Designed miniproteins, single chains, continued (3). Designs and how they scored, part 2

Each design is a single chain, and the fold is of that chain. pLDDT is the mean over its residues in the fold that is shown.

## One batch from the design tools (miniprotein)

Design m8037
Fold by ESMFold2-Fast:
Structure m8037 (fold): chain A 92 residues (1-92)
Amino acid sequence: KEEDFKKLKEFLYELEKKHPGLALELYKIYQKVTNLPEQEFESEYEAIHVLSSELVENLNSKEIEELLKILKENESSKEKILEAFEQFLKDL
C-alpha cells in the first residue's frame, strides 16, 4: 500500500518543482472526478484525462500519461489517493 503511493508522491514532488501550485490543482480535479454524478464519463480515469488536459495546459504529454497510469493502477483506492495528495500538500 505504501509502495503503491510512493510513485504518486514522487510524481507530485517533481510536478510541484516544475509547476508550483499544480499539485493542488490536480488534487481539486481528482476530488471533483471522484464525486461526479450520473457517470458523466466512462470512468474516473477518463474524466481525469479530460479535465487535466483542459485545466493544466503546462503539463507535457509524458507527464499527463505518467499521472494517468499511476491513477489508473490505484483507481480502486480513491480514498487513499486523496489521502496521499493531502499528505503531500501538507509537507510542501
Scores: mean pLDDT 64

Design m8038
Fold by ESMFold2-Fast:
Structure m8038 (fold): chain A 84 residues (1-84)
Amino acid sequence: SAAIRLGAEQSARTEFAQLDAWIRQSIAQARATGASFQDIVDAYRAQVAAIRARYPVAAAVIDQLEAKLDAELDALIAAAEAER
């Protein structure tokens, strides 16, 4: 139903907002501690897969959110690598 889809879409948006905050914090921490950016990418991909499995009815919204967050993650890593 439309109500179930809208609820799943809202939950997916909330979880992606949390994931965005986690990415920003993790990239900043990796710069400070020398941790691998690849570990952050791997953890991000695992979390996206888990969100997709949890909210299959929100697939179209998840595709859009993942594309946006992929671009942000790539930009954050590129900026972090360029600074040192």
Scores: mean pLDDT 89

Design m8039
Fold by ESMFold2-Fast:
Structure m8039 (fold): chain A 80 residues (1-80)
Amino acid sequence: SLVEEAKRRLAAEILASLPPAERARVLAIADRISERLGLSRDTAILIVEGLRAGASNAEIARALGIPVSTVSEARRIIEE
């Protein structure tokens, strides 16, 4: 779908914008979120970026079309 294509493109752009060490950290966190919450890697990357940018759980949930509880769980995983 266009939405999934947009997510893939945005995730790729985010990763390309980061220095190698920061990119590796984002990927490691995103992989943990993806594995634990059953989300695509692209969605997990966008959650990590949203939280890093200071977006609220509700804002991220609305933007990605996922439950607020899922974003809250992702935030907890990042804070581990």
Scores: mean pLDDT 85

Design m8040
Fold by ESMFold2-Fast:
Structure m8040 (fold): chain A 74 residues (1-74)
Amino acid sequence: EFEEVKKRYEELLKQASEGNIDAIKELIRLYEEALNDPELREYFGLTEEDIQRALRAAQAYLKEVEKINEEKKK
């Protein structure tokens, strides 16, 4: 049900804000699913353009977090 998706989305946002790479990747997958599911987009009250912007932002954030982790290894 949509309530489970909302709960997962909120958890992923929290984990992603803490720099969890797996959570950021799952958030990206959720946005990709929303691009192919109009009902899911309507449930979140987001347009296709909103999802595309969120996806690009999440991808950019993933790149930055990966860069920070590479710098921490050396």
Scores: mean pLDDT 77

Design m8041
Fold by ESMFold2-Fast:
Structure m8041 (fold): chain A 75 residues (1-75)
Amino acid sequence: MEEERKEILKELEEFQAKYKAILPTLPAEAQPLAKRFFEASLKAAEALLQGKPEEAERINRETLEELTPEVERLR
């Protein structure tokens, strides 16, 4: 339980660092999509920290379903 929370926080910090490094390298049209994905990931992480893994999975699934067509349009 404590190990799980510590792992989530570490992964979140690493994800935030990678996102900040990648965002300015993305084309302007891709940046809004990257931001939406990042914000959804933060909400999912918060749900996990609150002991709501089902809600976190739902947020991730819905976000991927919504953003996948938009990502494909950029290709």
Scores: mean pLDDT 74

Design m8042
Fold by ESMFold2-Fast:
Structure m8042 (fold): chain A 63 residues (1-63)
Amino acid sequence: MDGIGRAEADAVRVVIEAGERGLSEEAAAWGKEHGPAVTEAGKAGDEAARQAELDRLRRGAGV
């Protein structure tokens, strides 16, 4: 579960960081919609795709 756990932790961290900036509801909705893409890329072992999806998640969450 190392790759999956790391991808999930990264996605959760983005939502927490957005929440600290007062964007928690929007970030939670965005994270629910786009977080699975980060986890799926991590599960597939595609670190470049995982990082790209994580970057998309961060931008959409306003972080």
Scores: mean pLDDT 65

Design m8043
Fold by ESMFold2-Fast:
Parts: C-alpha cells; structure tokens; sequence
Structure m8043 (fold): chain A 65 residues (1-65)
C-alpha cells in the first residue's frame, strides 16, 4: 500500500513539473487524489483505473515536454 502511494505521488510530481497548463496540473492532482482515496477505501479496481489514467497523462506530458 505505502509503495503504491509513493509511486502515485512521484508520478503526480513529475507531471506537474513538466506541465505549463493549470488545467493539466489540476487533472493530475485529481487523478492522484482519486487513486490514493480508492487505495485507502480498499477499492483496488478504482485505484488501478485512476493510477493507469494518471500514468497515461504523465506520459503524454513527457512526450510534449
């Protein structure tokens, strides 16, 4: 659990650093918050879905940077 939260936080941080758009930063924050909240609630499916979405968004931002 702790390990996954750390990975989600790192992905959010990297995406925010590379993003110049306020809307993108908010989207990354929302996705990370959703993933962490789902993990804490024990909803592994929702957590996985949010984490995948976050990873995809960070990858798109890296491709643009």
Amino acid sequence: MEHWKEEIEKAREEGIKLSKDEKEKKELQNLADRAIAALEAGDSRAAMDAAIELGKKVKEIKEKA
Scores: mean pLDDT 78

Design m8044
Fold by ESMFold2-Fast:
Structure m8044 (fold): chain A 74 residues (1-74)
Amino acid sequence: DVALGQALVAAVPGLEEASRMPGVLRVELEVVSDTRVRLVVTTVHGTASRDLPASDLTPENVVRTAERLRRELE
């Protein structure tokens, strides 16, 4: 899906920024469907995930969601 592919590429700067947050070991996007992706954050405290609409994949939304998941794991 071209739209999903473009959304994933647009998310990459957000994933890179989130991966540099203190205590974050890994940040990943998993394709759930043509319209949904799963953001997975692994920290020193564990792993948390959230499903996002592909249309919401912006660098800013990725960073905000990853920061929330990181804080939930604290």
Scores: mean pLDDT 80

Design m8045
Fold by ESMFold2-Fast:
Structure m8045 (fold): chain A 62 residues (1-62)
Amino acid sequence: MFTLKPVTEENIKEFLKKLKEDPQKYGLLLMFYLADERYLTPEERAFILNFLNSEEAKEILK
């Protein structure tokens, strides 16, 4: 469960590309990452959620 770290814009973009290719696997994985306080700090979680609401994330997930 280390695939989102480091929590950077580029690493999140790569994760979203994988999510588009396999939404069942990576969708569940994303939900678990966001739910697990030990995996992500509150600041890292906020960064991911803000990016997911961005136009860039919407473009990747089209």
Scores: mean pLDDT 73

Design m8046
Fold by ESMFold2-Fast:
Structure m8046 (fold): chain A 58 residues (1-58)
Amino acid sequence: SPLDEEVQRLRQEGMREANEVVDKADADPSMSQDELNLRLQEIGDRTAERIAEARARL
Protein backbone atom coordinates (compact mmCIF):
# COMPACT_ATOMS: atom_id res chain seq x y z
CA SER A 1 0.00 0.00 0.00
CA PRO A 2 1.14 3.64 -0.37
CA LEU A 3 1.30 3.87 3.43
CA ASP A 4 3.59 0.82 3.69
CA GLU A 5 5.90 2.28 1.01
CA GLU A 6 6.05 5.68 2.77
CA VAL A 7 6.69 4.04 6.19
CA GLN A 8 9.55 2.00 4.65
CA ARG A 9 11.00 5.18 3.10
CA LEU A 10 10.78 7.07 6.42
CA ARG A 11 12.44 4.15 8.28
CA GLN A 12 15.27 4.13 5.70
CA GLU A 13 15.72 7.91 6.11
CA GLY A 14 15.89 7.49 9.90
CA MET A 15 18.46 4.69 9.50
CA ARG A 16 20.56 6.93 7.20
CA GLU A 17 20.49 9.77 9.76
CA ALA A 18 21.44 7.31 12.55
CA ASN A 19 24.35 5.94 10.46
CA GLU A 20 25.61 9.50 9.83
CA VAL A 21 25.56 10.24 13.59
CA VAL A 22 27.40 6.97 14.36
CA ASP A 23 30.04 7.79 11.70
CA LYS A 24 30.51 11.26 13.24
CA ALA A 25 30.86 9.73 16.73
CA ASP A 26 33.49 7.28 15.39
CA ALA A 27 35.42 10.23 13.88
CA ASP A 28 35.09 12.41 17.04
CA PRO A 29 36.67 10.89 20.19
CA SER A 30 35.32 13.85 22.25
CA MET A 31 31.72 12.73 21.63
CA SER A 32 30.40 10.90 24.70
CA GLN A 33 28.29 7.71 24.63
CA ASP A 34 25.52 9.72 26.37
CA GLU A 35 25.57 12.35 23.60
CA LEU A 36 25.48 9.62 20.92
CA ASN A 37 22.54 7.91 22.69
CA LEU A 38 20.67 11.24 22.95
CA ARG A 39 21.12 11.98 19.23
CA LEU A 40 19.98 8.46 18.28
CA GLN A 41 16.90 8.81 20.54
CA GLU A 42 16.05 12.16 18.88
CA ILE A 43 16.30 10.53 15.42
CA GLY A 44 14.04 7.66 16.59
CA ASP A 45 11.46 10.09 18.01
CA ARG A 46 11.51 12.20 14.81
CA THR A 47 11.09 9.07 12.65
CA ALA A 48 8.11 7.91 14.77
CA GLU A 49 6.52 11.39 14.46
CA ARG A 50 6.97 11.37 10.66
CA ILE A 51 5.40 7.89 10.45
CA ALA A 52 2.42 9.06 12.56
CA GLU A 53 2.00 12.05 10.21
CA ALA A 54 2.14 9.74 7.15
CA ARG A 55 -0.58 7.53 8.71
CA ALA A 56 -2.77 10.63 9.14
CA ARG A 57 -2.23 11.73 5.49
CA LEU A 58 -2.30 8.38 3.63
Scores: mean pLDDT 85

Design m8047
Fold by ESMFold2-Fast:
Structure m8047 (fold): chain A 70 residues (1-70)
Amino acid sequence: SMAEFEARLDALAKRYLGKPWKELSKEEVEEMIRRLEKGIEEGKKYPGLAAHVEETEEDLKLLRKGLEMM
């Protein structure tokens, strides 16, 4: 649902930038996406981080969809 999608975006915004999704600018979301993409590339070097990398890739898909709606 839209409410579940918005709740997930809000949780990610608070986790990565310390504030609600509705308070983020498009530029802040784009910068967050760039940082997470770099984190994925670094994490891929470590087999023990495979699950974390997969979770972050799923987070990125949600953030990109949220960015398209801004």
Scores: mean pLDDT 86

Design m8048
Fold by ESMFold2-Fast:
Structure m8048 (fold): chain A 90 residues (1-90)
Amino acid sequence: SAERERAHEFLERAGQLLQERLEKNPDKLLTKEELDEILKELREEGAPEEYVKLFRDAMEEHASSPTSMTLAELQAALEATEQRLEALLA
């Protein structure tokens, strides 16, 4: 469906933005500020606020630090977001 395609495009774009930021960071960590910038870019590109909220909430749940997230934590958050989007569109 068009809604499932939009959800897939959101996940792909979120993954791309994460990868671009991680490639620029030698420690392979993203700060809360960098993550907030990614969420802003997704909103500016027309992502539904509900999708952005699911991703934000998943990141907050998987973060072990209040200030940064590791690659493993970001991958877990993205996977959780995918599962939640699939449930939403069921």
Scores: mean pLDDT 86

Design m8049
Fold by ESMFold2-Fast:
Structure m8049 (fold): chain A 80 residues (1-80)
Amino acid sequence: MVKLTVTLASGKKIEVELDKPYNTLEEVLDKIEEKSSGEILEEVKKLRENIEKDFPELLKKLFSAEEFKEFLEHMSKIYL
């Protein structure tokens, strides 16, 4: 079990537990959405929509928890 903490550009934090050392971006985003509500959920949905539009090939690629954190925090600065 690996804990992933993502800080969005808004300063909001999302914590997710991952069962595998490597996960697809789609799987991680699904878990983040499941754990999120209200304003955080809307920001995550906006971020996901933009990633799916611009980088659809990345949804099925395997990443480590550290790589997901860096990627999602970077993307949140671009899209949020």
Scores: mean pLDDT 78

Design m8050
Fold by ESMFold2-Fast:
Structure m8050 (fold): chain A 75 residues (1-75)
Amino acid sequence: SAEAEELARLIAARDLEGLTAFLSRIPLDRETLYRLVAEALELLGSTVSVEAVAAFLDQARDAAQMAAVLLSVVD
């Protein structure tokens, strides 16, 4: 999806501000967020599973914390 492609681009660029802005404007329901993350990880060719990222995302309280988690967990 276009959203997953944008998410993958922002992660690859290590763009904390752009990721925070992106996550602030998408629906933050668990299933939508995890689907977008899974698609972005596939686009990046990442060996990290969405399940590994989800454990840290469950502790995030806002978009800035979610962005920081994505950048810290995804190589």
Scores: mean pLDDT 78

Design m8051
Fold by ESMFold2-Fast:
Parts: sequence; C-alpha cells; structure tokens
Structure m8051 (fold): chain A 81 residues (1-81)
Amino acid sequence: SLDELVDEVLAEAEAAWKARPADQPLYMKKTVTLPDGSKVTIEVRVYYDAAKKVRRIVINVTVEKPDGSVEESRLVRDLPA
C-alpha cells in the first residue's frame, strides 16, 4: 500500500540520516511502480532547522496513475534534533 511505502522510505531516511556525515542535509528520491500500474515518486528532505532546534522532515509524494492523472501530497514533520 502507499502508506507502507511511505513508512518504508521514512525508515530508510532515518537510517541514512544517522549514517550521514555530520551536519549534512539529506535528500532521497524513490520511484516505485505499484501493481495497478501507478508510479509513485517519494522525495524526502531532512535537515536541521537551527531557528526551531528541530530535525525537519519534508516528504513529497507524487502518484501518476495509468490514466495520466497526477496526485500530489506533502507532509512535514518536526522531530527532536
């Protein structure tokens, strides 16, 4: 499901954030084709927001359906740094 894909990508992003060189922002992009032929592109950006002293995660999800229609959604999460 799309929710399972988002959770998987978030887990990958958390692992990559922990493994990154110190103080570097993280960018990840994953494209997956679902069994119904829909193409899902998930972009994750993780950076430190110094003004708020939080780790900010920005997730953009684009779903391209077989009929050519496109759905976009954006989620922002602030976590302890």
Scores: mean pLDDT 81

Design m8052
Fold by ESMFold2-Fast:
Structure m8052 (fold): chain A 73 residues (1-73)
Amino acid sequence: MSLIEKGERYAALAALYGQQGNAAEAKKYAELSHKFYEEGGKEELGRKNVEAAAEAARRAGQDEGSDAILEGG
């Protein structure tokens, strides 16, 4: 499996966690995706996918309870 494919997989996981309202996990997987794209020499592709995943995480965190996916205490 290529490094690019691994990066895409982690970007998809980040988006899914963002949709679930788990911004912390979404960010973690977005960072892993970026690292795999850098190692694959395709950092520009990684940035696009990471941005999409991060946007999904922000949307989930801000939309419903702003504290729903954060620790909140």
Scores: mean pLDDT 68

Design m8053
Fold by ESMFold2-Fast:
Structure m8053 (fold): chain A 118 residues (1-118)
Amino acid sequence: SIDKEYLLSSDSLSAEETTEAYNLAKSTSDIEIPEIKDPSNLREQAYVLTVLGYEYFQAGNKDAALILLEKAIKLLELLENVNEKAIKAIREMIEAIKNDDKEKAEKAFKEAVKLLTE
């Protein structure tokens, strides 16, 4: 809860952007990683975390973005049918974010979203 409250109170994000991303997360799945009982929900949770990670990066909060994207990868690795292409796209986002490469991060984000929502 402390980490979630810290991320949501970040001065690098507008309250509106944070609320919008959180509402998207809440409508799809829980933003926090609960005890995993239904593997079918992991893809939706990973999708939400990927979107939030990209939004935090756009707002200048790289640390929050990287934490959320690493969580998305961990959830996808727990799926019975591992989506290796989606994991690769999220890893490409992580590397782009580490290098502050906004163009590469956007391309990897669009690929990850497509792979998680098809």
Scores: mean pLDDT 67

Design m8054
Fold by ESMFold2-Fast:
Structure m8054 (fold): chain A 71 residues (1-71)
Amino acid sequence: PPVVSKEDIETARKILEEEGIKVEESEDSSLALLKIAEALKKNPEKVEAVLEKLKEAGVSKAVIGAVEAAG
């Protein structure tokens, strides 16, 4: 399985913040992905826009998969 980098998580968080979604920071990559997924579940109307921006930014398939599972 693809490894999630801190850079990918930081990029995903910035994209979420641009869409008005704030996500708490976490040192654990798995917990950070869970927090991103939870934030998107609270903002389902923004999931498609976030996914498009994540794909454009070249974020890892693991992060994209977690976001898609949330929508």
Scores: mean pLDDT 74

Design m8055
Fold by ESMFold2-Fast:
Structure m8055 (fold): chain A 69 residues (1-69)
Amino acid sequence: PLQTKTVTVFDTTTGETLTVTIRYNPSSGSDRNAMSVLEKENAPVTRVDDTTLRVQTPYGDITIDIVSV
């Protein structure tokens, strides 16, 4: 099932920290790679729009859904 988690991230576009609640699939390898980055404080991200976060990982950029800010 999909899960939610609140994370504190660094928006590389604005240079500001955001506290966001995201929705992810723990069975997805891509989502697990994104979560390993997002679990670190001030993880580098780009907020693409109100519902989409792009996570920079060593394996490439991964998009993840924002539920709330």
Scores: mean pLDDT 80

Design m8056
Fold by ESMFold2-Fast:
Structure m8056 (fold): chain A 103 residues (1-103)
Amino acid sequence: SRAELEELLRRARELIDRGSDEDLREAYLLLRAVETRLERERGVEVRYVPAAEMGLPPDVLAVFLPDGVIVLDERTRRLVGSREERLRKLRALLEVVERALEA
């Protein structure tokens, strides 16, 4: 349901704000669960693309298109790198799944 997805997103946001390594890993798993449910329950298409194929500014990791497609940079497939890189990925994922849920 929408309410269940909204609760998962609320929890993910709280975990990102707390920001421990464990919290960031849990937030990532919650956001991936929301992504999977948007595909199965709402017909949202999720595509992972190489950075070069994004055609967007190099700092953009994710976009939600009006046709119901979430496009993600392949770097978002793994929660690795510095704390700053992990936070940037999580914030990008959170923003696009929130936009897809609002549509």
Scores: mean pLDDT 82

Design m8057
Fold by ESMFold2-Fast:
Structure m8057 (fold): chain A 67 residues (1-67)
Amino acid sequence: TPEELRERFYREALALAQSYGIPREVAEELLARRDIDGLLALVPPERREEFAAQLEAIERELTREHL
């Protein structure tokens, strides 16, 4: 269901953000607000492109898996 996909995306995105050194509580609040730009701002500029690509990959993998 869409809710299950969104929860899984949040969970994986949260884990990804934490792996980049973003505190769980901060990442959780930003994800709840759908503030991806805020998450990216907390990632070092050199890693921002990689982080964004990984977030998009998570979303696409979940969409593909649900089909």
Scores: mean pLDDT 78

Design m8058
Fold by ESMFold2-Fast:
Structure m8058 (fold): chain A 55 residues (1-55)
Amino acid sequence: MNLPESVLDILELLKSDLSLAEVARKMGFRSLAEFTATFKRQVGISPREYRRLHA
């Protein structure tokens, strides 16, 4: 496993039809901005960028 469990769950959700805001909510983030900052820190790219590459 190359990433924390929470990030792996997020990567799975980002491959679905869920909005970024819905993914953030399901993962317990208070806002899309907070989710974006956390994801970028853990993965190196934004969740929007990740979705563009994998969806």
Scores: mean pLDDT 74

Design m8059
Fold by ESMFold2-Fast:
Structure m8059 (fold): chain A 56 residues (1-56)
Amino acid sequence: SKSEVARFLASQGVLADAADIDAVVAAAGSDREKIAALVEQVRTSGQSLRAVIAGL
């Protein structure tokens, strides 16, 4: 669910707006492994979540 995605992102120190959460769900669905991969890409690239999502 969107609430679970939002809580997971927050727990990883990633701040996301409703639009960012919608984009994550569109790109990764409810696949927690794909969402975790996006978080890892944020951490390893040094880009914001928004920039990573925009690059998909």
Scores: mean pLDDT 76

Design m8060
Fold by ESMFold2-Fast:
Structure m8060 (fold): chain A 69 residues (1-69)
Amino acid sequence: SMAKEEKVKELIEQAVEAARQGNLDEAAEQIVKLFEISPEAAGQALDAIRQLGPEVTVQVARLFMRKLR
């Protein structure tokens, strides 16, 4: 649905902004919410965060994996 697509875009934007500000735990929490919608949506957020650099990307991915368990 359109509402779900809008929510995905919003969560991706929130995850990227949180990561940009150094709020990596918050970024990971937004990615968990995206994963609950679809694994593809979570992948899109991680791909967007990749533009911020490898260190930020790895740290957010590790926090995300920890939160899933």
Scores: mean pLDDT 85

Design m8061
Fold by ESMFold2-Fast:
Structure m8061 (fold): chain A 82 residues (1-82)
Amino acid sequence: MRERLRRELEGIRREAAAAGELLARLGREELARAVREDGEATAEYLEELSKTRPLEEVLKLAEEALARARGLRAQLEAELAA
């Protein structure tokens, strides 16, 4: 279970980095930085939360955060393709 959380947190960071790169390509440098920082802060927050909350609750939050990050990346990829 903790290995699954680690994987989800890595996913959040990876998707945030990818979205940041896409935003930079769109000339949105400040938003690119904000998205990368938000991804890192979210992953760190969830890692700390896992020390005091049931792992299943934290995994649900991590899965929701990862889904949002994937959605943002998909939208940015579509914008670059247009």
Scores: mean pLDDT 85

Design m8062
Fold by ESMFold2-Fast:
Structure m8062 (fold): chain A 87 residues (1-87)
Amino acid sequence: MQVPLSARTVLLLFRHMQREAEENNISGEEVLKALESMIKQLTDPEIKALVQEALDTFKKALEEGKSTKEALEEAIKVLEKRYEELA
């Protein structure tokens, strides 16, 4: 299997959002809106499913009382695991 460049780009975007959240530059609501917008624009069903799984993980973490940074850390772990499975 080959790891698609687009999956790596998604992981990098989540890492960027995590840094912005750590610096209090973005809220959990802003992250949710950005991810939902991204999913609507994705046409590759495998990448769309990957981003959706990460978004669902992020939403669940926020519902459990985790900070935006902690919720993004949980979503990134899901992306990293899926990224390894694609290799």
Scores: mean pLDDT 76

Design m8063
Fold by ESMFold2-Fast:
Structure m8063 (fold): chain A 89 residues (1-89)
Amino acid sequence: SAAAEAARREELDRRVAEAVKNKDLERLRELLPELDAGARFHMELYILIEEGRLDEALARLVAEILATGKATPEEAEARARAIVDEAVA
């Protein structure tokens, strides 16, 4: 039912929020397969940044921005760098 699907999403969102609050990166990794593509991408970036894997986070963001078709390689790199810098500030 729609109500059961909504309840499942709310419970998943709660578990993700708890893992983020506790900086439980292992728990976040376990939850990744249950997330939609957009939420999974953002949580994968969060994990990379929290682990200090900033070069990998930058590469993932550049690829995602380029995939939109709305940015040049230089614009994608600048936007990705700004996002990572903001996240570690």
Scores: mean pLDDT 84

Design m8064
Fold by ESMFold2-Fast:
Structure m8064 (fold): chain A 77 residues (1-77)
Amino acid sequence: SAEEKALKRAEELKPKAEELMKKSEKLKELAEKTINNQTEEELLKIKEEAEKAGVSDEEMKLIEALAIVEAKKKLEE
């Protein structure tokens, strides 16, 4: 399924996302916002804030991957 493929990709990217977050407080802040705000409208606002801050598309994909993994954990709890 699309969700299974997205989760597998997210789990593969999680170590890179965690490494980036340890080295950038702004990326950590954006990741926390993405994990806690799952509506399309809120996610669009987070992406706009990231673009304004000079965050690359690749860095945003890593943040999204971390958010997918964390969202799955919340669903399983």
Scores: mean pLDDT 71

Design m8065
Fold by ESMFold2-Fast:
Structure m8065 (fold): chain A 65 residues (1-65)
Amino acid sequence: MMSKEEIEKRVKELRERIEAAKAAGDEKELLELSIEVGVEMLYAAVTKDEETLEAFAELEKELLA
């Protein structure tokens, strides 16, 4: 499991990338970010890591907004 510190760092990094990609209209980066977030969520779901799953689910909502 990722530590809370690692989760916060990763979420912040991905959120900044999502915002930048949306502002630029970078569909390729948004697709890559969607895959990356999806893989993290799938791994968290399989390992029963609800904190990580919730954090990345919020990022997925931001990707789709």
Scores: mean pLDDT 78

Design m8066
Fold by ESMFold2-Fast:
Structure m8066 (fold): chain A 95 residues (1-95)
Amino acid sequence: SLPLYLPDERLLAIIREVRPDAPEALTLNEVMALILQYLLDHKRIDLNPENPADSVIDLSGTPLEEITGKKKVTWGELTDIITEYFEANREARLV
């Protein structure tokens, strides 16, 4: 079975801006898809079609800046940070 993660209040605010009725528990793929849509809706991601992982993101003034501690990341870097964040908090609730 795929692990389900409980986003914190800051990440949940991003998720619920895109999907207001989002459940409390989501897979990593669902979280990343909603983050991508948030970034597209706010014109904060410069998509690189040759290498999507190198897509440049402006996190300044978003809850993602608070979570990552960074104002600018690539999509690959953001994916790694969110993955590490959920793995570090995995014991907080996975049911």
Scores: mean pLDDT 79

Design m8067
Fold by ESMFold2-Fast:
Structure m8067 (fold): chain A 65 residues (1-65)
Amino acid sequence: MEEGLEALADLIHRESGVPKEEARRVLREMAEQGLSVEEAARRLQETFGLEPEVARGLAEVLAAL
């Protein structure tokens, strides 16, 4: 799980410019909350300004961890 979160945080950092540590913290919080793919995608869009398609893809990966 942690390695998967690090990979997702790195991708968010590259796509949005948000610091990797901040992205990792938010992703871990979302994983701990057990969000649905739809809820996770929405939060990724709102928090990091990701494109809807990118946010959905990342949310699907997060849900599979």
Scores: mean pLDDT 78

Design m8068
Fold by ESMFold2-Fast:
Structure m8068 (fold): chain A 94 residues (1-94)
Amino acid sequence: SKELYEEAKRHLEEARRHLAAGDVDGAVRHLREAARYARKLDELGETEQAREIYRELAELAREAARLYDSRGTIDDQAESSLLLMQATVFEKES
């Protein structure tokens, strides 16, 4: 379980790096990986670790949504809306 938590944190850090570089698509790939590890932590009963990862996922998903929205296309606005919905789900899991 420690390895799953560390992998989730690594993906969150990579997502932050991609967001800082303006690569929202790269960031979202890492957020999806971190979410997969958070689900595995929950399945193993590592509830506190999973909650921490879900809190960071919610924050970064909102940041990614803002970057998509700033691009101004209909497809980017749809991605932004999906990320905001996912962020709400992550908040409920935290």
Scores: mean pLDDT 88

Design m8069
Fold by ESMFold2-Fast:
Structure m8069 (fold): chain A 120 residues (1-120)
Amino acid sequence: MAERRAKAAELHRRILEAVEKGDDEAQTDSLAEMAILLLEGAKQSGVKPLVLGLAASRTPERSDAAADRAQKLAEELYKQGKKGVITPNPEARERLLKAMEELGIDAVVVILTQAEVDAL
């Protein structure tokens, strides 16, 4: 538990640094690691089905709005009977799908970078 919280804090810091640098790949990689951490926690808690929306933004207000938008998109896809991962990075997508398979979890995960948030 303590290691998980420390990892979440470090990933949050990395996401913010990647947003400041405009590094979409670093944003997606860190968001994917955060999603895996959340999926592991949800499995331990017995939560099913899993629906996760994650987003990066420069401001707290935009971060909350972006996360809500990603979460609503994930919930909409789940209601349509869709499962899997939506992310602009194919490597992050494969990593998330592999983690879901290894954990035995059916989930919908949506990841939005700062650039995608700005396009909304």
Scores: mean pLDDT 74

Design m8070
Fold by ESMFold2-Fast:
Structure m8070 (fold): chain A 90 residues (1-90)
Amino acid sequence: MIPKLSDEEIEELFNLFDLDGDGVITREEIVQALTDPEKAAKIMSWFDTDGDGSVHLGMLFDLLDEADVNGDGTVDYEEFKKVMKKKSSE
C-alpha cells in the first residue's frame, strides 16, 4: 500500500531520490539514494517494511514505472506527485 503523504512529504521524498537536483529521477538514482543510510531510513519510514527491515525495491520501481507516463525512463516531480496522490487516495 502506498502511504498517504502530504504535498510537502511527496516533495521531500522526490528530493531524496533526485540526487543531482535536475528535477527528474531514475531507477538508478533510487538505488543510489538507498545506499545512503540516512536517506534509506527516511524512505523506509514512509513505506511498509516487512519485519526484517528490508526496503521493497520492486514497490519503488513499480511506482516509478507508473509515474513514467512518457516511457523515457525518467520521472519529473509533477508525474511523481500525480501518481503518489492517486495511489494514496485509495
Scores: mean pLDDT 70

Design m8071
Fold by ESMFold2-Fast:
Parts: structure tokens; C-alpha cells; sequence
Structure m8071 (fold): chain A 57 residues (1-57)
């Protein structure tokens, strides 16, 4: 269980980094090109948070 929690934390951190990269690209004027990927990364972070909450119970 604890090992799964650590893996889920790493997955969440990875998606947060991806989201930040896409936000940087959007700020650079590539917003339309990367908006779907940014949205997908945002949902992935939210899903990872829900999974962590489930695993900690």
C-alpha cells in the first residue's frame, strides 16, 4: 500500500510538471496548439489526487 502511494505521488508530480510545461508553451503564443494537452494534464493531476485520497484510506 505505501509503495503504491509513493508511486501515485510520483505520477501526480509528473503530470504537474507536464501541466507547467504546457502552460509555458501557451504563454509563448502556442496556446491553441497545446490547450488540449494542458487540459488533459490538468485532469490527470485531479485523477491522481483522487487516487491518492483513495489509497490513503
Amino acid sequence: MEEQIEQAEKVKKKYEEELNRYRDLMDAGKGEEYAPQARRAELAVKTAEENLKFLKE
Scores: mean pLDDT 77

Design m8072
Fold by ESMFold2-Fast:
Structure m8072 (fold): chain A 56 residues (1-56)
Amino acid sequence: EEKGAAEAGRYGRELVAAGASLEDAEAAQNKTVRAWATEGAEAGARAAREMLEKLL
């Protein structure tokens, strides 16, 4: 839980730094946390990368 939340927070900050809106960053964080909890670390990382790629 804590590790997934920390990684999600990091990706959210990277998205905002790259020019994404706070709303998009928050959605990406939620998607990443959910994937980490239900599908594991690899799925969570993939979800974060997809959101970063889409918003950049």
Scores: mean pLDDT 67

